# Designed miniproteins, single chains, continued (3), part 32

Each design is a single chain, and the fold is of that chain. pLDDT is the mean over its residues in the fold that is shown.

## One batch from the design tools (miniprotein)

Design m9156
Fold by ESMFold2-Fast:
Structure m9156 (fold): chain A 81 residues (1-81)
Amino acid sequence: MKRELEEDIEAGVILIEVAVILTVIKKNPNLSIEELEEYIKKLEELKKRAEKLENKELREQVLKAIEEALEKLKELKEKKE
């Protein structure tokens, strides 16, 4: 129970961080390529944390959210290049 709660908390924290990054990007369409690269790096760090989750279903859901965010950020960066 305690270990399962710790994984749920970690997954929740990662998902909140992803949501915050996506909100910042949505509200700031004039972000520079450098700023987008910083958020991509942050999402890749969150991906490494998500890969450490022992619960397979939870890990897959969190990784999917991160990958969708990474794709969106990379698309925005490509439009600015």
Scores: mean pLDDT 82

Design m9157
Fold by ESMFold2-Fast:
Formats: sequence, C-alpha cells, structure tokens
Structure m9157 (fold): chain A 86 residues (1-86)
Amino acid sequence: SALAEEAIRLAEKALELAREALKKATTLEEILRAIGLILRAIGIIEEVKLVEKSNLSEEEKRAELERALREARLVLEEAERLLKSL
C-alpha cells in the first residue's frame, strides 16, 4: 500500500541518518541516542511488513500503517536533529 511504502521509505531514511550520526558520535550519550534511533527505525520497517502480511481487516491495517507512518516521521525528524547537532 502507499502508506506502507511511505512509512518504510521514511524509516529507511531515518536509519541511514542514524547510522551516519553513530559514525560522528563521540560521547556515550550520543552513541546511545544514535543506536536507539537505529533500533526504532528497524522496528518500524519490520512492523509495517508484519501488518501488510497480517490477516487484519483493511480498516485495522490502515490504522496500524497510519501509526507507523507517524512514528517514521518522528524518528526521521529526531535522526535529522541528532545528525545536525554532531
């Protein structure tokens, strides 16, 4: 679905930026923040894949994908902010 495709695209972008932030991180706090964003981005990608393959109703799938899309946008924004701060 378009929602699933967009959520994965944003989460993959967030993962890329979080990995770049991890390469630039110099403090334990920065390293842990970057790792946290990496794990959250991977979690969103896997969640979207599970929702798409599930036997949930179309209405339930839409609701779960909308939640995943919102979370992907937030993780991307956090990854962009972290990378800019480094």
Scores: mean pLDDT 91

Design m9158
Fold by ESMFold2-Fast:
Structure m9158 (fold): chain A 65 residues (1-65)
Amino acid sequence: SMVEEVRALLEKARELVDQGKLSEAQKLIQEAIAKARTLSPADQAAVMPELQETLLYWSKAQLAA
């Protein structure tokens, strides 16, 4: 499902952040956001916490680099 695709992209983005690959992580986060916007409101609400947490995780890593 598209929800599973969004979650998979966010999980891969977090792995890339852990590897210091911040530009690659940003691209996956942007793709996840684009896909999330095509979901139903209920499915968007389901992925929003993970999306926000991933954005914060990436932002903190970017500021620490």
Scores: mean pLDDT 86

Design m9160
Fold by ESMFold2-Fast:
Structure m9160 (fold): chain A 55 residues (1-55)
Amino acid sequence: SAEEDKKILAYLEERRKRLGVTSISAQEILDLIKKNPVDYAQTLSLVKGREENEK
């Protein structure tokens, strides 16, 4: 969903900035992940797990 995409985008942007990756945008990484349903589901699970730990 669009809401889940936004959560993954925020996670990827934060990780990209922490690792100093400037050659590829968070949106481009999301587009690549969306081409593989398994990668998308796994990334979403990681994002949700992080949110749970922030409670």
Scores: mean pLDDT 73

Design m9161
Fold by ESMFold2-Fast:
Structure m9161 (fold): chain A 72 residues (1-72)
Amino acid sequence: SHMIEEIKKLGEKVKEFVEQNADPETAERARKLIDEYVKKAIEYAEKGDFQKAARLVTAGVLEAVGLVLESL
């Protein structure tokens, strides 16, 4: 499905950003965080709740990027 593919792509882009811009400890924490939100977002997308899926992946992105910015 298009939504699940986009959620996965966004998760990978955020992980790439994290690996390039954070120290190893912060990168590990942010990566685990985004993986959890992506997993939950995919579960809701598979159930047809695309609004909840979009909110979850957005929250994960913002929190992961926030952790990186706080570490700088």
Scores: mean pLDDT 87

Design m9162
Fold by ESMFold2-Fast:
Structure m9162 (fold): chain A 58 residues (1-58)
Amino acid sequence: GAELRELGERAVEAARAGDFETAEALEKEMIRLMTQGHTEEGRELGERVHRAVREAKA
């Protein structure tokens, strides 16, 4: 849903800014929402966050 996508966008932005603590905290909130449904959407958003972290660290 919209809330999960908003958290995912914010996590990606935090990762790109080098704020990996915030990115990880936001990803944990996404996982909490995923336990209530829509695990596929959350999985895709999580992969985007992980990719942004890898690119920022490279």
Scores: mean pLDDT 76

Design m9163
Fold by ESMFold2-Fast:
Structure m9163 (fold): chain A 60 residues (1-60)
Amino acid sequence: GPLSDAELEEAGRRLGVSPAHVRRILENLVALGVSPEEARRLLLAGDGEAIDELGLRRLL
């Protein structure tokens, strides 16, 4: 996938969710038409507000 295991753990720490939930957010962002590169950037930035604006936090 577009994120390594270490990147999933780091994104999870920043967002306060498990690495498995980070993977699900990534998959849902891509399904909504966000590019894999953009989804990776949002997750690694820990930008929970941008993810919330996309309506994806309710999937956690």
Scores: mean pLDDT 73

Design m9164
Fold by ESMFold2-Fast:
Structure m9164 (fold): chain A 52 residues (1-52)
Amino acid sequence: MEERRKVLAERARLAGYPDEFIEKLRKATSPEEERKVLDEAFEYYKKQAEKL
């Protein structure tokens, strides 16, 4: 599951949101919570691309 850490960090950096989010993802013990946060980040990134 080492790739999971890289994916989380990369997505957060690409989205350009604060490091606090990355820490929250790491503290998330449940996989469902992790997916939810990731999904939100994905939507954020999508909106930014549309603006560009």
Scores: mean pLDDT 64

Design m9165
Fold by ESMFold2-Fast:
Structure m9165 (fold): chain A 70 residues (1-70)
Amino acid sequence: MLLSREEQEETKAVLEEVAKKNPSLTEADKKLMLRLVELGAPKSEVLEVAENNDNAALASGIAIRAIARS
């Protein structure tokens, strides 16, 4: 289900902190992760992507699922 507006903002803040700790993340990766939150992806799945830089495919899957839900 989509997160509340407040939950989305909290998740974005945590995600940005994780991204700052991982300088190997590209701008595209960070943008994709923020987009997942905007689309209402579950916080746990977004954080999993943020922690694993090699999981761009997982991020894409989450985004598709969220878009299909809308």
Scores: mean pLDDT 62

Design m9166
Fold by ESMFold2-Fast:
Structure m9166 (fold): chain A 67 residues (1-67)
Amino acid sequence: SHEQQLYERLLRHELLKAGASEEEAERVVRLLKQGRLDEAARLYARSTGLSLEEARRRVESAAQALA
């Protein structure tokens, strides 16, 4: 939906601002859409410098918004 695409763009933008590359940001979004939440959280943490616990919470929140 248009709303899901807006959330995907917002998530990518936030990842880029936090230090992720465009390729890393796109990969996080793709993993989330595949339901691969653990992998998305690990990549989120690695690409942004956030703790794994913080990345996991953000991934869980984003997954709910994209559902």
Scores: mean pLDDT 83

Design m9167
Fold by ESMFold2-Fast:
Structure m9167 (fold): chain A 65 residues (1-65)
Amino acid sequence: STPEERQAAIEERLKKLLEEAKEAEKKLSEEELKEVEELASKATVGPLEVARARAIIAVYLEKQK
């Protein structure tokens, strides 16, 4: 895999997480949604940004259990 391919895959994962967060916005707090949006809008998106966005979604899912 090239760095470009890896970056595209990371960005796609983050976009999917952001869409899920927006769809669930009534269950997420304003702060949680803003944090996911900020991660998605970074000029450079790496695995750490995806992991952070995923952690926010995981907290939301945990509240549903």
Scores: mean pLDDT 61

Design m9168
Fold by ESMFold2-Fast:
Structure m9168 (fold): chain A 100 residues (1-100)
Amino acid sequence: SLEEVRKLLEEILDILSQASPELKAFADYLKTRIEKASEEELLDIARTVARFILNAYRAYEAGRTDSPLARFYRSLTPEQREKLRELAEKILKLIDEIEK
C-alpha cells in the first residue's frame, strides 16, 4: 500500500538523519515534502531515494574508492548499511506491485 511505502521511506530517512548533520537536514526536508505529497510525488520520491541507496550499496560492494556513493555507504555502520539496502529493496518491490 501507499502507507507501507511511506513507512519504509520514513525509516530510511531516520537512518540518514543519524549519519550526518547534512543528511539530517535533507531527510527533514524530505519528511516535510512527503507529508504534503500526492500519491505520484510520494512514489517518485521513494523510488529516487531507494535507487540512490541501492546504487551506493552496489558501488560499496564493488570496492570502489573513486565513488562518492561508495564513500558515503562506507561511512555508515554495518547495521545501517544492511538496513538501508533491505528497506530500499522492499520499497522498489512494493512500488512495482502498486504500479501493476
Scores: mean pLDDT 85

Design m9169
Fold by ESMFold2-Fast:
Structure m9169 (fold): chain A 67 residues (1-67)
Amino acid sequence: SLEEEIKAIAEKHGATNVEVKIVNKHITLSGEVPKEKLVDTQMAIYKALNEKYGSQGYSFDIRLTAV
């Protein structure tokens, strides 16, 4: 599913406890990441999602929590 694919992208970039919600082509992604990797992980996930889905009209809200 699209949710599973997005979750896999987030996990590949170091996020854990990832939850994905999709409403009207708006993707909300939440998860946890080590404090020292927060900025790099968020940027990598945003770039990956935008490259794959941005041209299809998707918008993104990435809510990572530092742990």
Scores: mean pLDDT 86

Design m9170
Fold by ESMFold2-Fast:
Structure m9170 (fold): chain A 82 residues (1-82)
Amino acid sequence: DKVEEALELARRAIELGKEALKNAKDIESINLAIAAILQGIGAEFLARLARETGDEKFAEEALETARAALELGEEALKRAKE
């Protein structure tokens, strides 16, 4: 289920972004953490639209956005630990 996968990845991205933000020491790391959180929230919104409308396009966009958010969250956390 693309919607469920997108929601799971989006929540993970938001959690990574929040953890990165807690440990961020420079503006670049802060911005990257915030970007991960905002993209994760966007993916959750798209996943909700997919559920409400049954439109596969929203499910695909949600999954793509969630994957991008997760990548940002992982990078943000890596930079925050440096």
Scores: mean pLDDT 85

Design m9172
Fold by ESMFold2-Fast:
Structure m9172 (fold): chain A 75 residues (1-75)
Amino acid sequence: NLETSIKDSEAGAPAARAALEEARAAGVTGSAELVQEYMTRHGLDEAAAQRQAGRDLISARATAAGVKAIKEAEE
């Protein structure tokens, strides 16, 4: 359901934004590269790309393997 998908995206937006700000404060430059990749490869606008990148960062930080993924994206 499109409405449900939009609501889920909105519900996750504050957490995604917080994760991006935390990553930026920690000097994780890969967040900018992830945003750019979502914009160029998937045709998302900047706001949508930032939400998706934030979700990926939250997910990555939740696992030990995620630390490597963030570092790989930064490189």
Scores: mean pLDDT 57

Design m9173
Fold by ESMFold2-Fast:
Structure m9173 (fold): chain A 71 residues (1-71)
Amino acid sequence: SAVEEVRKLLEEAVRAAEEGDAETAGKHIREALDIVENKIKDEETKKKMLEEIKRAEQEALRAYLLTQRAA
């Protein structure tokens, strides 16, 4: 399902950020946003997925910044 695709991309984005790969993390976040906008027609589900994307983006940013300070 589109919801499962989004969640998989968000997991991959956070993992990429934890490895210090901001480019890959950003690509996965953008792909997840594209799926939500183009494949999810239910407004309630769309809103929930956008909230999950926002939380994953914040988590990825924090993980990435920790990698940069450790280097």
Scores: mean pLDDT 83

Design m9174
Fold by ESMFold2-Fast:
Structure m9174 (fold): chain A 110 residues (1-110)
Amino acid sequence: SPAEKAARLRALLAELDRRHSAAVEALGARDWAAAVAHMEEIVRILGEIAELTEDPGLRALLEEMRRALEEFKAAVAAGDEEAALRHYARFLSALAEARALVEARLAELE
């Protein structure tokens, strides 16, 4: 039902916000392994949301976030903190756009 879909989307958005906060904390601490783990979970959660919403714009943003995450991992492995922070900023920009699309879709179900 629309109500069940809305409830599931709200639960996924709450998990997304918790993972985003954890990623920010890990990055601030330069805990690169924890930052990667939280970013991978953000991508997984948005993948579930994309399956539920069938939104092609959200799928495009997910592919951008996956590319930014892979470039972030490569920069971390190379010890290039400036490059890591640049790719993280790109990941956050795509995440903000994805969150806005999910919130708009959720509003249509209410």
Scores: mean pLDDT 89

Design m9175
Fold by ESMFold2-Fast:
Structure m9175 (fold): chain A 71 residues (1-71)
Amino acid sequence: MEEELERLADEATQRLVDALKAKGIELSPEQVAAIREALLTVGRWAYEQGDSLEEVRELLERAAKAIEANL
């Protein structure tokens, strides 16, 4: 299960990095790691509260879009 949560966090992080790069914004490796850890923490919490993996995926996608919109 942790492996699935890590995969979802990695996917959301990579989509955000790619979207920002397309806008000319390049994040440092430290910034990417911090975003990944934050998304993983939120995803793990949501799963522990009873969210399905699909609900966690949707939550992380919304979080990534919110971060992109505010940069």
Scores: mean pLDDT 84

Design m9176
Fold by ESMFold2-Fast:
Structure m9176 (fold): chain A 76 residues (1-76)
Amino acid sequence: SEAEEALRKGLEALRAGDYETAVREFERAIALSPEPSRVRLAALVYLSLAYEALGRHEEAARYDAEARELAKQLGL
């Protein structure tokens, strides 16, 4: 799916240290993923990590909180 493709591109950018591109691709993955879904959960987790790497602690905390709530909804 397009959401899975965006997630993969985000992960490649994250591994390369391109945190701005990682954020963009993970946000795209979230926009394209249905609720609830494991793809959305993964994108939220990695988006939080990318924001943390950028020093954007407030955004990182918000996405981490969203990921935790979605994980509960998915029974994880």
Scores: mean pLDDT 87

Design m9177
Fold by ESMFold2-Fast:
Structure m9177 (fold): chain A 94 residues (1-94)
Amino acid sequence: DWRTHYNLGRTALRNSDYETAISHFTRAIDLNPNNWTAWENLGIALYKLGKYEEAVEYFTKAINLNPSNTIARDNLAKALEKLGRFDDARLVRL
């Protein structure tokens, strides 16, 4: 059940266990690829590990599944800023 992995991923994320969070969110997405919150949280965990290019990919997926997700847009902009992609970050916030 994808919900079990999603909940375990959220618990790991709260405990700053980012590698465990990534493992569980990846499994949740494999089982339910339309769960935009799992894509968003996977992006957050990758961002926390300094994997900014991967975080950009997953935040973009979350936004494509739910375009009104302002949290994923803000997080995408922050990841783009970490990569020096300031023009892209500004466009995402529009």
Scores: mean pLDDT 88

Design m9178
Fold by ESMFold2-Fast:
Structure m9178 (fold): chain A 62 residues (1-62)
Amino acid sequence: SKKIEEIANKLIKKLKELVEKVGIEEAEDKIQPEAEKELSKLSLDEAEEVITKIVNFLDELS
């Protein structure tokens, strides 16, 4: 879904900027409010798909 891709890309971009500033662990905490706001617009299945994309991104950085 285009909506899932757009939200995932938006959150990943913001996460990448946060990781560069504060590191992975603190970036995960700082992204939480924005992630919750964006995920609240999605169904459970769509939210799980976005979360999977974010987790895969963080896993590649580790």
Scores: mean pLDDT 82

Design m9179
Fold by ESMFold2-Fast:
Structure m9179 (fold): chain A 82 residues (1-82)
Amino acid sequence: SSELKKELERIELRILLFKIMKGSTEYLIERMKANADKLDPEKLAAMLAEEEKAKKELEEEIKRLEEEAERKRKEIKEEEEK
């Protein structure tokens, strides 16, 4: 149905958004590591821990959304076979 396809599109757009956010977080982590010699060690460790946690949470959410998208793709395929 058009509704299932629209739901899939919304999930795919959310996946894209979270992937962009993850990429931004990864870039920030790499920039902090590249400038580690210029930053306070304790503050750097705390900031890296927060960003690594944010990255992990984004990865878990992306995985959940990708599993939801796969379920929706199967539902669409099954509906189109009727």
Scores: mean pLDDT 86

Design m9180
Fold by ESMFold2-Fast:
Structure m9180 (fold): chain A 55 residues (1-55)
Amino acid sequence: SDEHLEKLVATVLETARSWNLSEAQAVEIARSMADREGLSEEEKERLIARLREGL
């Protein structure tokens, strides 16, 4: 769970940095990934919070 979350955060951060995406664009990608992975609302909130720390 936490390990999977960190992998998703790393993937979004790598994508955002590689393409120089805004925080809003990175959050959109994170939400899309979370939906595809079937994450709960709590896990989505944690993913986005962790992502914002890395941006």
Scores: mean pLDDT 81

Design m9181
Fold by ESMFold2-Fast:
Structure m9181 (fold): chain A 56 residues (1-56)
Amino acid sequence: SEEEKYRELVEEALRLLDDDPSLTPEQIYARLKEKFPDAPDELIRRAVEEAILRRP
């Protein structure tokens, strides 16, 4: 489902940020797009924004 894909994208974005907190939103977007090429662009953008908002 779209909700399931969104959760996967957010989880991966958070994982990327945990591994490298210096990643820019653009770099996270690029990595997510490479890993999930079939995901809609708007869904990836929202997931990146959500992950950034959850940063401590």
Scores: mean pLDDT 83

Design m9182
Fold by ESMFold2-Fast:
Structure m9182 (fold): chain A 78 residues (1-78)
Amino acid sequence: SDQDRALEMLRQALEAAKAGDSEKVQQIAQQTQQELPSLSDVSSSMQMAAKYAQQGDLEKAVRLLEQTIRALERQKEG
């Protein structure tokens, strides 16, 4: 499902952010926007996380990605 794909991409972005790989976070954010246009909230959160990572604020990027993952997991289970 689109939600399962989004969770996969969010988890990959989270790993990249934790590793300090801001370029990979940006790449995944762009890919999410292209593949999952129906999940605009996820795409917006991913783009914001990419901006934080580019600014060197990896802690904010990680926090936002973790919050987005939790929100999407709750939506999928409910």
Scores: mean pLDDT 84

Design m9183
Fold by ESMFold2-Fast:
Structure m9183 (fold): chain A 71 residues (1-71)
Amino acid sequence: SLQREIDEGVAALLTGVGNLLASKGKYEEAAELYKRALELNPESEIAWRNLAEALRKLGKEEEAKKYEEKA
């Protein structure tokens, strides 16, 4: 499971950078990084939740609800 460990590690880094961007109000860029993190680790409840929050900040409420259901 070396590939799984690499994917989970990269997903965690992408989520961390996304969180930093979100803290600066850069929600569009944060959402993009959270989506990439979820491609590598779709089991990350934190990334699903943070993506939904970023989408809500962008006024994309319907899309946000879709991702919130997966968290």
Scores: mean pLDDT 86

Design m9184
Fold by ESMFold2-Fast:
Structure m9184 (fold): chain A 87 residues (1-87)
Amino acid sequence: DEAALAERLAALYEKAAELAEDPEAAEVLRRAAEAARLAALGAEGDAAAMERAEALAAEVEARLAADPAVREAAKAAVEKAKPLVPA
């Protein structure tokens, strides 16, 4: 279930943003959660939501590629969030 997977990713990224110590990593994770929520709507037939999800996902990937410190902080926050979010 593509929509259910996207919703689970959104919950994971939202929790990771709450746990992130780096405010830039928290912002990137909030953007990732927004992209995942839009992807869930896209999976249910909202083509405009899917286009916005793809644009936000590309922005998140570019940001993480440009800043290794933010990337590592975001990764650490996601790892801390995994046991706290239902799979």
Scores: mean pLDDT 84

Design m9185
Fold by ESMFold2-Fast:
Structure m9185 (fold): chain A 89 residues (1-89)
Amino acid sequence: SKADELTEEAAILTSQGKYEEGIKKAKEALAIDPSNAKAWYILGEAYFKMKKYEEAIAAYEKALAIDPKNLVAKEKLEEAKKALAEQEA
């Protein structure tokens, strides 16, 4: 689907360090299909890399609400919560 294509593009951009572009593409995917767990996960990854931990947590929680068996998203959610706690300490 177009949402899956945009999600893959967001993943590639995020892996290249183009976090703002990755966020844009992930949000475009979510505008088409808000239940795309992969797009929520990639959005969380991009926010995490930008040290926007509250936004990363929210995105990872959405990914897990849609796909509770995504063990990678669960681990990343825990990592983002620890990073937020360290940032607020």
Scores: mean pLDDT 90

Design m9186
Fold by ESMFold2-Fast:
Structure m9186 (fold): chain A 98 residues (1-98)
Amino acid sequence: VDEIVERLIAEGRVAEAYYVKGLEYYRRGDYEKAAEYFQKAIEADPTFAEAHYNLGVAYYKLGKLEEAREHFQKAVENATPLTQAVARQAQRKIEELE
């Protein structure tokens, strides 16, 4: 993933680079580091629906249910026609967190 991250940064795709790094930590079960990198992705692009969704999932794994719900909601709000799958997943997660 470091090679992919370096490539994304070189292309000026900073939000995607942080997002990929967040996914790497999430896959390892390091949800705190995953959340940190998803937050950096959102800092670079506040409309990044996929980063909001996965930050919500990381917060859910950390037991931060209120923060998880907030970011699932932001994932829905920032979804485009090309990211409708993210909106549907985030809506389901909001319902699960009632």
Scores: mean pLDDT 81

Design m9187
Fold by ESMFold2-Fast:
Structure m9187 (fold): chain A 107 residues (1-107)
Amino acid sequence: KEVELNERLSELVPAFKAGDKEAIEEYKKVLEELIKINPSDAFLYYELGEAYLKLGEYDKAVEYFQKAIDINPKLARAYRVLAEAYEKMGQTEKANEYKKKADEIEK
């Protein structure tokens, strides 16, 4: 089951990166199933946050990026995309805060 879901996730990556809405919705559903199998995998929440970010659902994106950081506080990528989500919401101060946190982790 998990192998099949990961294979499907990989197949969707090119269309997901291209911003294909149907591919993003399917990518989101596959990630939700993977999270049911491994609820402590920070990368699954990070990827789910990216899917919401691409759909313009910034509040949901923030929620899932925060979940990823809660599980793995050294996941610099999650802080960078969280900053991007806050910029999209017009929250410049919070965006700058999370950019600084990402830079500190990557040093």
Scores: mean pLDDT 83

Design m9188
Fold by ESMFold2-Fast:
Structure m9188 (fold): chain A 66 residues (1-66)
Amino acid sequence: MPEVDEKALEAVEKLIREKGPMAITEETLKQLAEELGVSISNVRKAAMVALTKEGLRRYAEYKAAR
């Protein structure tokens, strides 16, 4: 089970909302990791989850395959 910090997820979502998905860079992720006190790996996962969630929202809706 992918462990993603809620704090990291929220911070990444904020970044995406403010500057868009392109703002998700190694530097930004590192800064977030330092600010939140979590590992870079965790922030990276949060970023992927946040980006995937946005795209997956529509995908899961139409798919509806359980």
Scores: mean pLDDT 71

Design m9189
Fold by ESMFold2-Fast:
Structure m9189 (fold): chain A 78 residues (1-78)
Amino acid sequence: AKEIGEKIADGIVANLDDPFAVEVNYALALMAAGIYKASGKVDEARELLRTVAERLRASGTPEAQAIADYLEKLAEEL
């Protein structure tokens, strides 16, 4: 079960490398981070959230900045 969940999370992370999807896939990043955390991969979850937050900040929109702040806070609380 955990191994299958991690494989799903890895698939989500692979899709985050698509620059056209990054801005709208923070929900997928939250899902993948949740799976990593449940599997004991807390450091991977933290790094994922921070990476997505950085990309959202690069978009320059106020909405993306707010989501980035939220993701960074979640990463710190892991």
Scores: mean pLDDT 70

Design m9190
Fold by ESMFold2-Fast:
Structure m9190 (fold): chain A 68 residues (1-68)
Amino acid sequence: MEELRKELLRLIGEILRIIGEIEEIREKLKVETDPERREELERELKELEERLEELKKKMKELEEELKK
């Protein structure tokens, strides 16, 4: 049980880090006028959003295990 809690905290930390990166890219996109740079930032944002979705799914699985 305690090991699952530690893993959950690790995943929360990872999720928070990725959310921070997503917000940073969103702020850059608000001021970026170069089309090539915007395209790069949008691709990076999409990759981070997909990774965040994957981590949230893992977190839900661990939360269900902790309920047992």
Scores: mean pLDDT 81

Design m9191
Fold by ESMFold2-Fast:
Structure m9191 (fold): chain A 55 residues (1-55)
Amino acid sequence: SKDKEIEEIQELVAEIVDLAEEKGWNGDEFRELLNKIAPKLKSVEELRKFLEELK
């Protein structure tokens, strides 16, 4: 089930990036967003929580 976890992580990251783009974030804000996401890439739960906080 590692493949399913990777797929879910990729989908969550895409949703977070799409939401940031919808908010009109610039390149510097996107870079900071990626730095915040990087340590959460090993946790689906942390990524889901981050997405909900970003909404």
Scores: mean pLDDT 76

Design m9192
Fold by ESMFold2-Fast:
Structure m9192 (fold): chain A 60 residues (1-60)
Amino acid sequence: GEKEFLEVTELSLKDAVDVGALTEEEAEEFLKYAKELLEAGESIEETAEKVQKLVEEHTG
């Protein structure tokens, strides 16, 4: 569900911070963005794809 999706997203963002691709602040902003998308009625699938693209753009 949404909770599990947010947990996986948080772990992925923390991994990006660990490899130096994102700052902790950027990771928090991306997680907040994911929460806002879900709150606005976006699907988990659409939200996951948008966040994953942001991570890929920053991590290579």
Scores: mean pLDDT 79

Design m9193
Fold by ESMFold2-Fast:
Structure m9193 (fold): chain A 48 residues (1-48)
Amino acid sequence: KVDEEYRKKVKELNERAEQLTPEDLEAMRELHREAVKLPYEYNKKKLE
């Protein structure tokens, strides 16, 4: 269940990144930060 939720979230983030323009560095950074942090948090929850 967590695995499916995580995959779905990653897909959503990826599509959002496509919508964002490289000009919006701040928005892109925020998205990137969430993408990097998300897998770590989900992995931790699964390992627990």
Scores: mean pLDDT 70

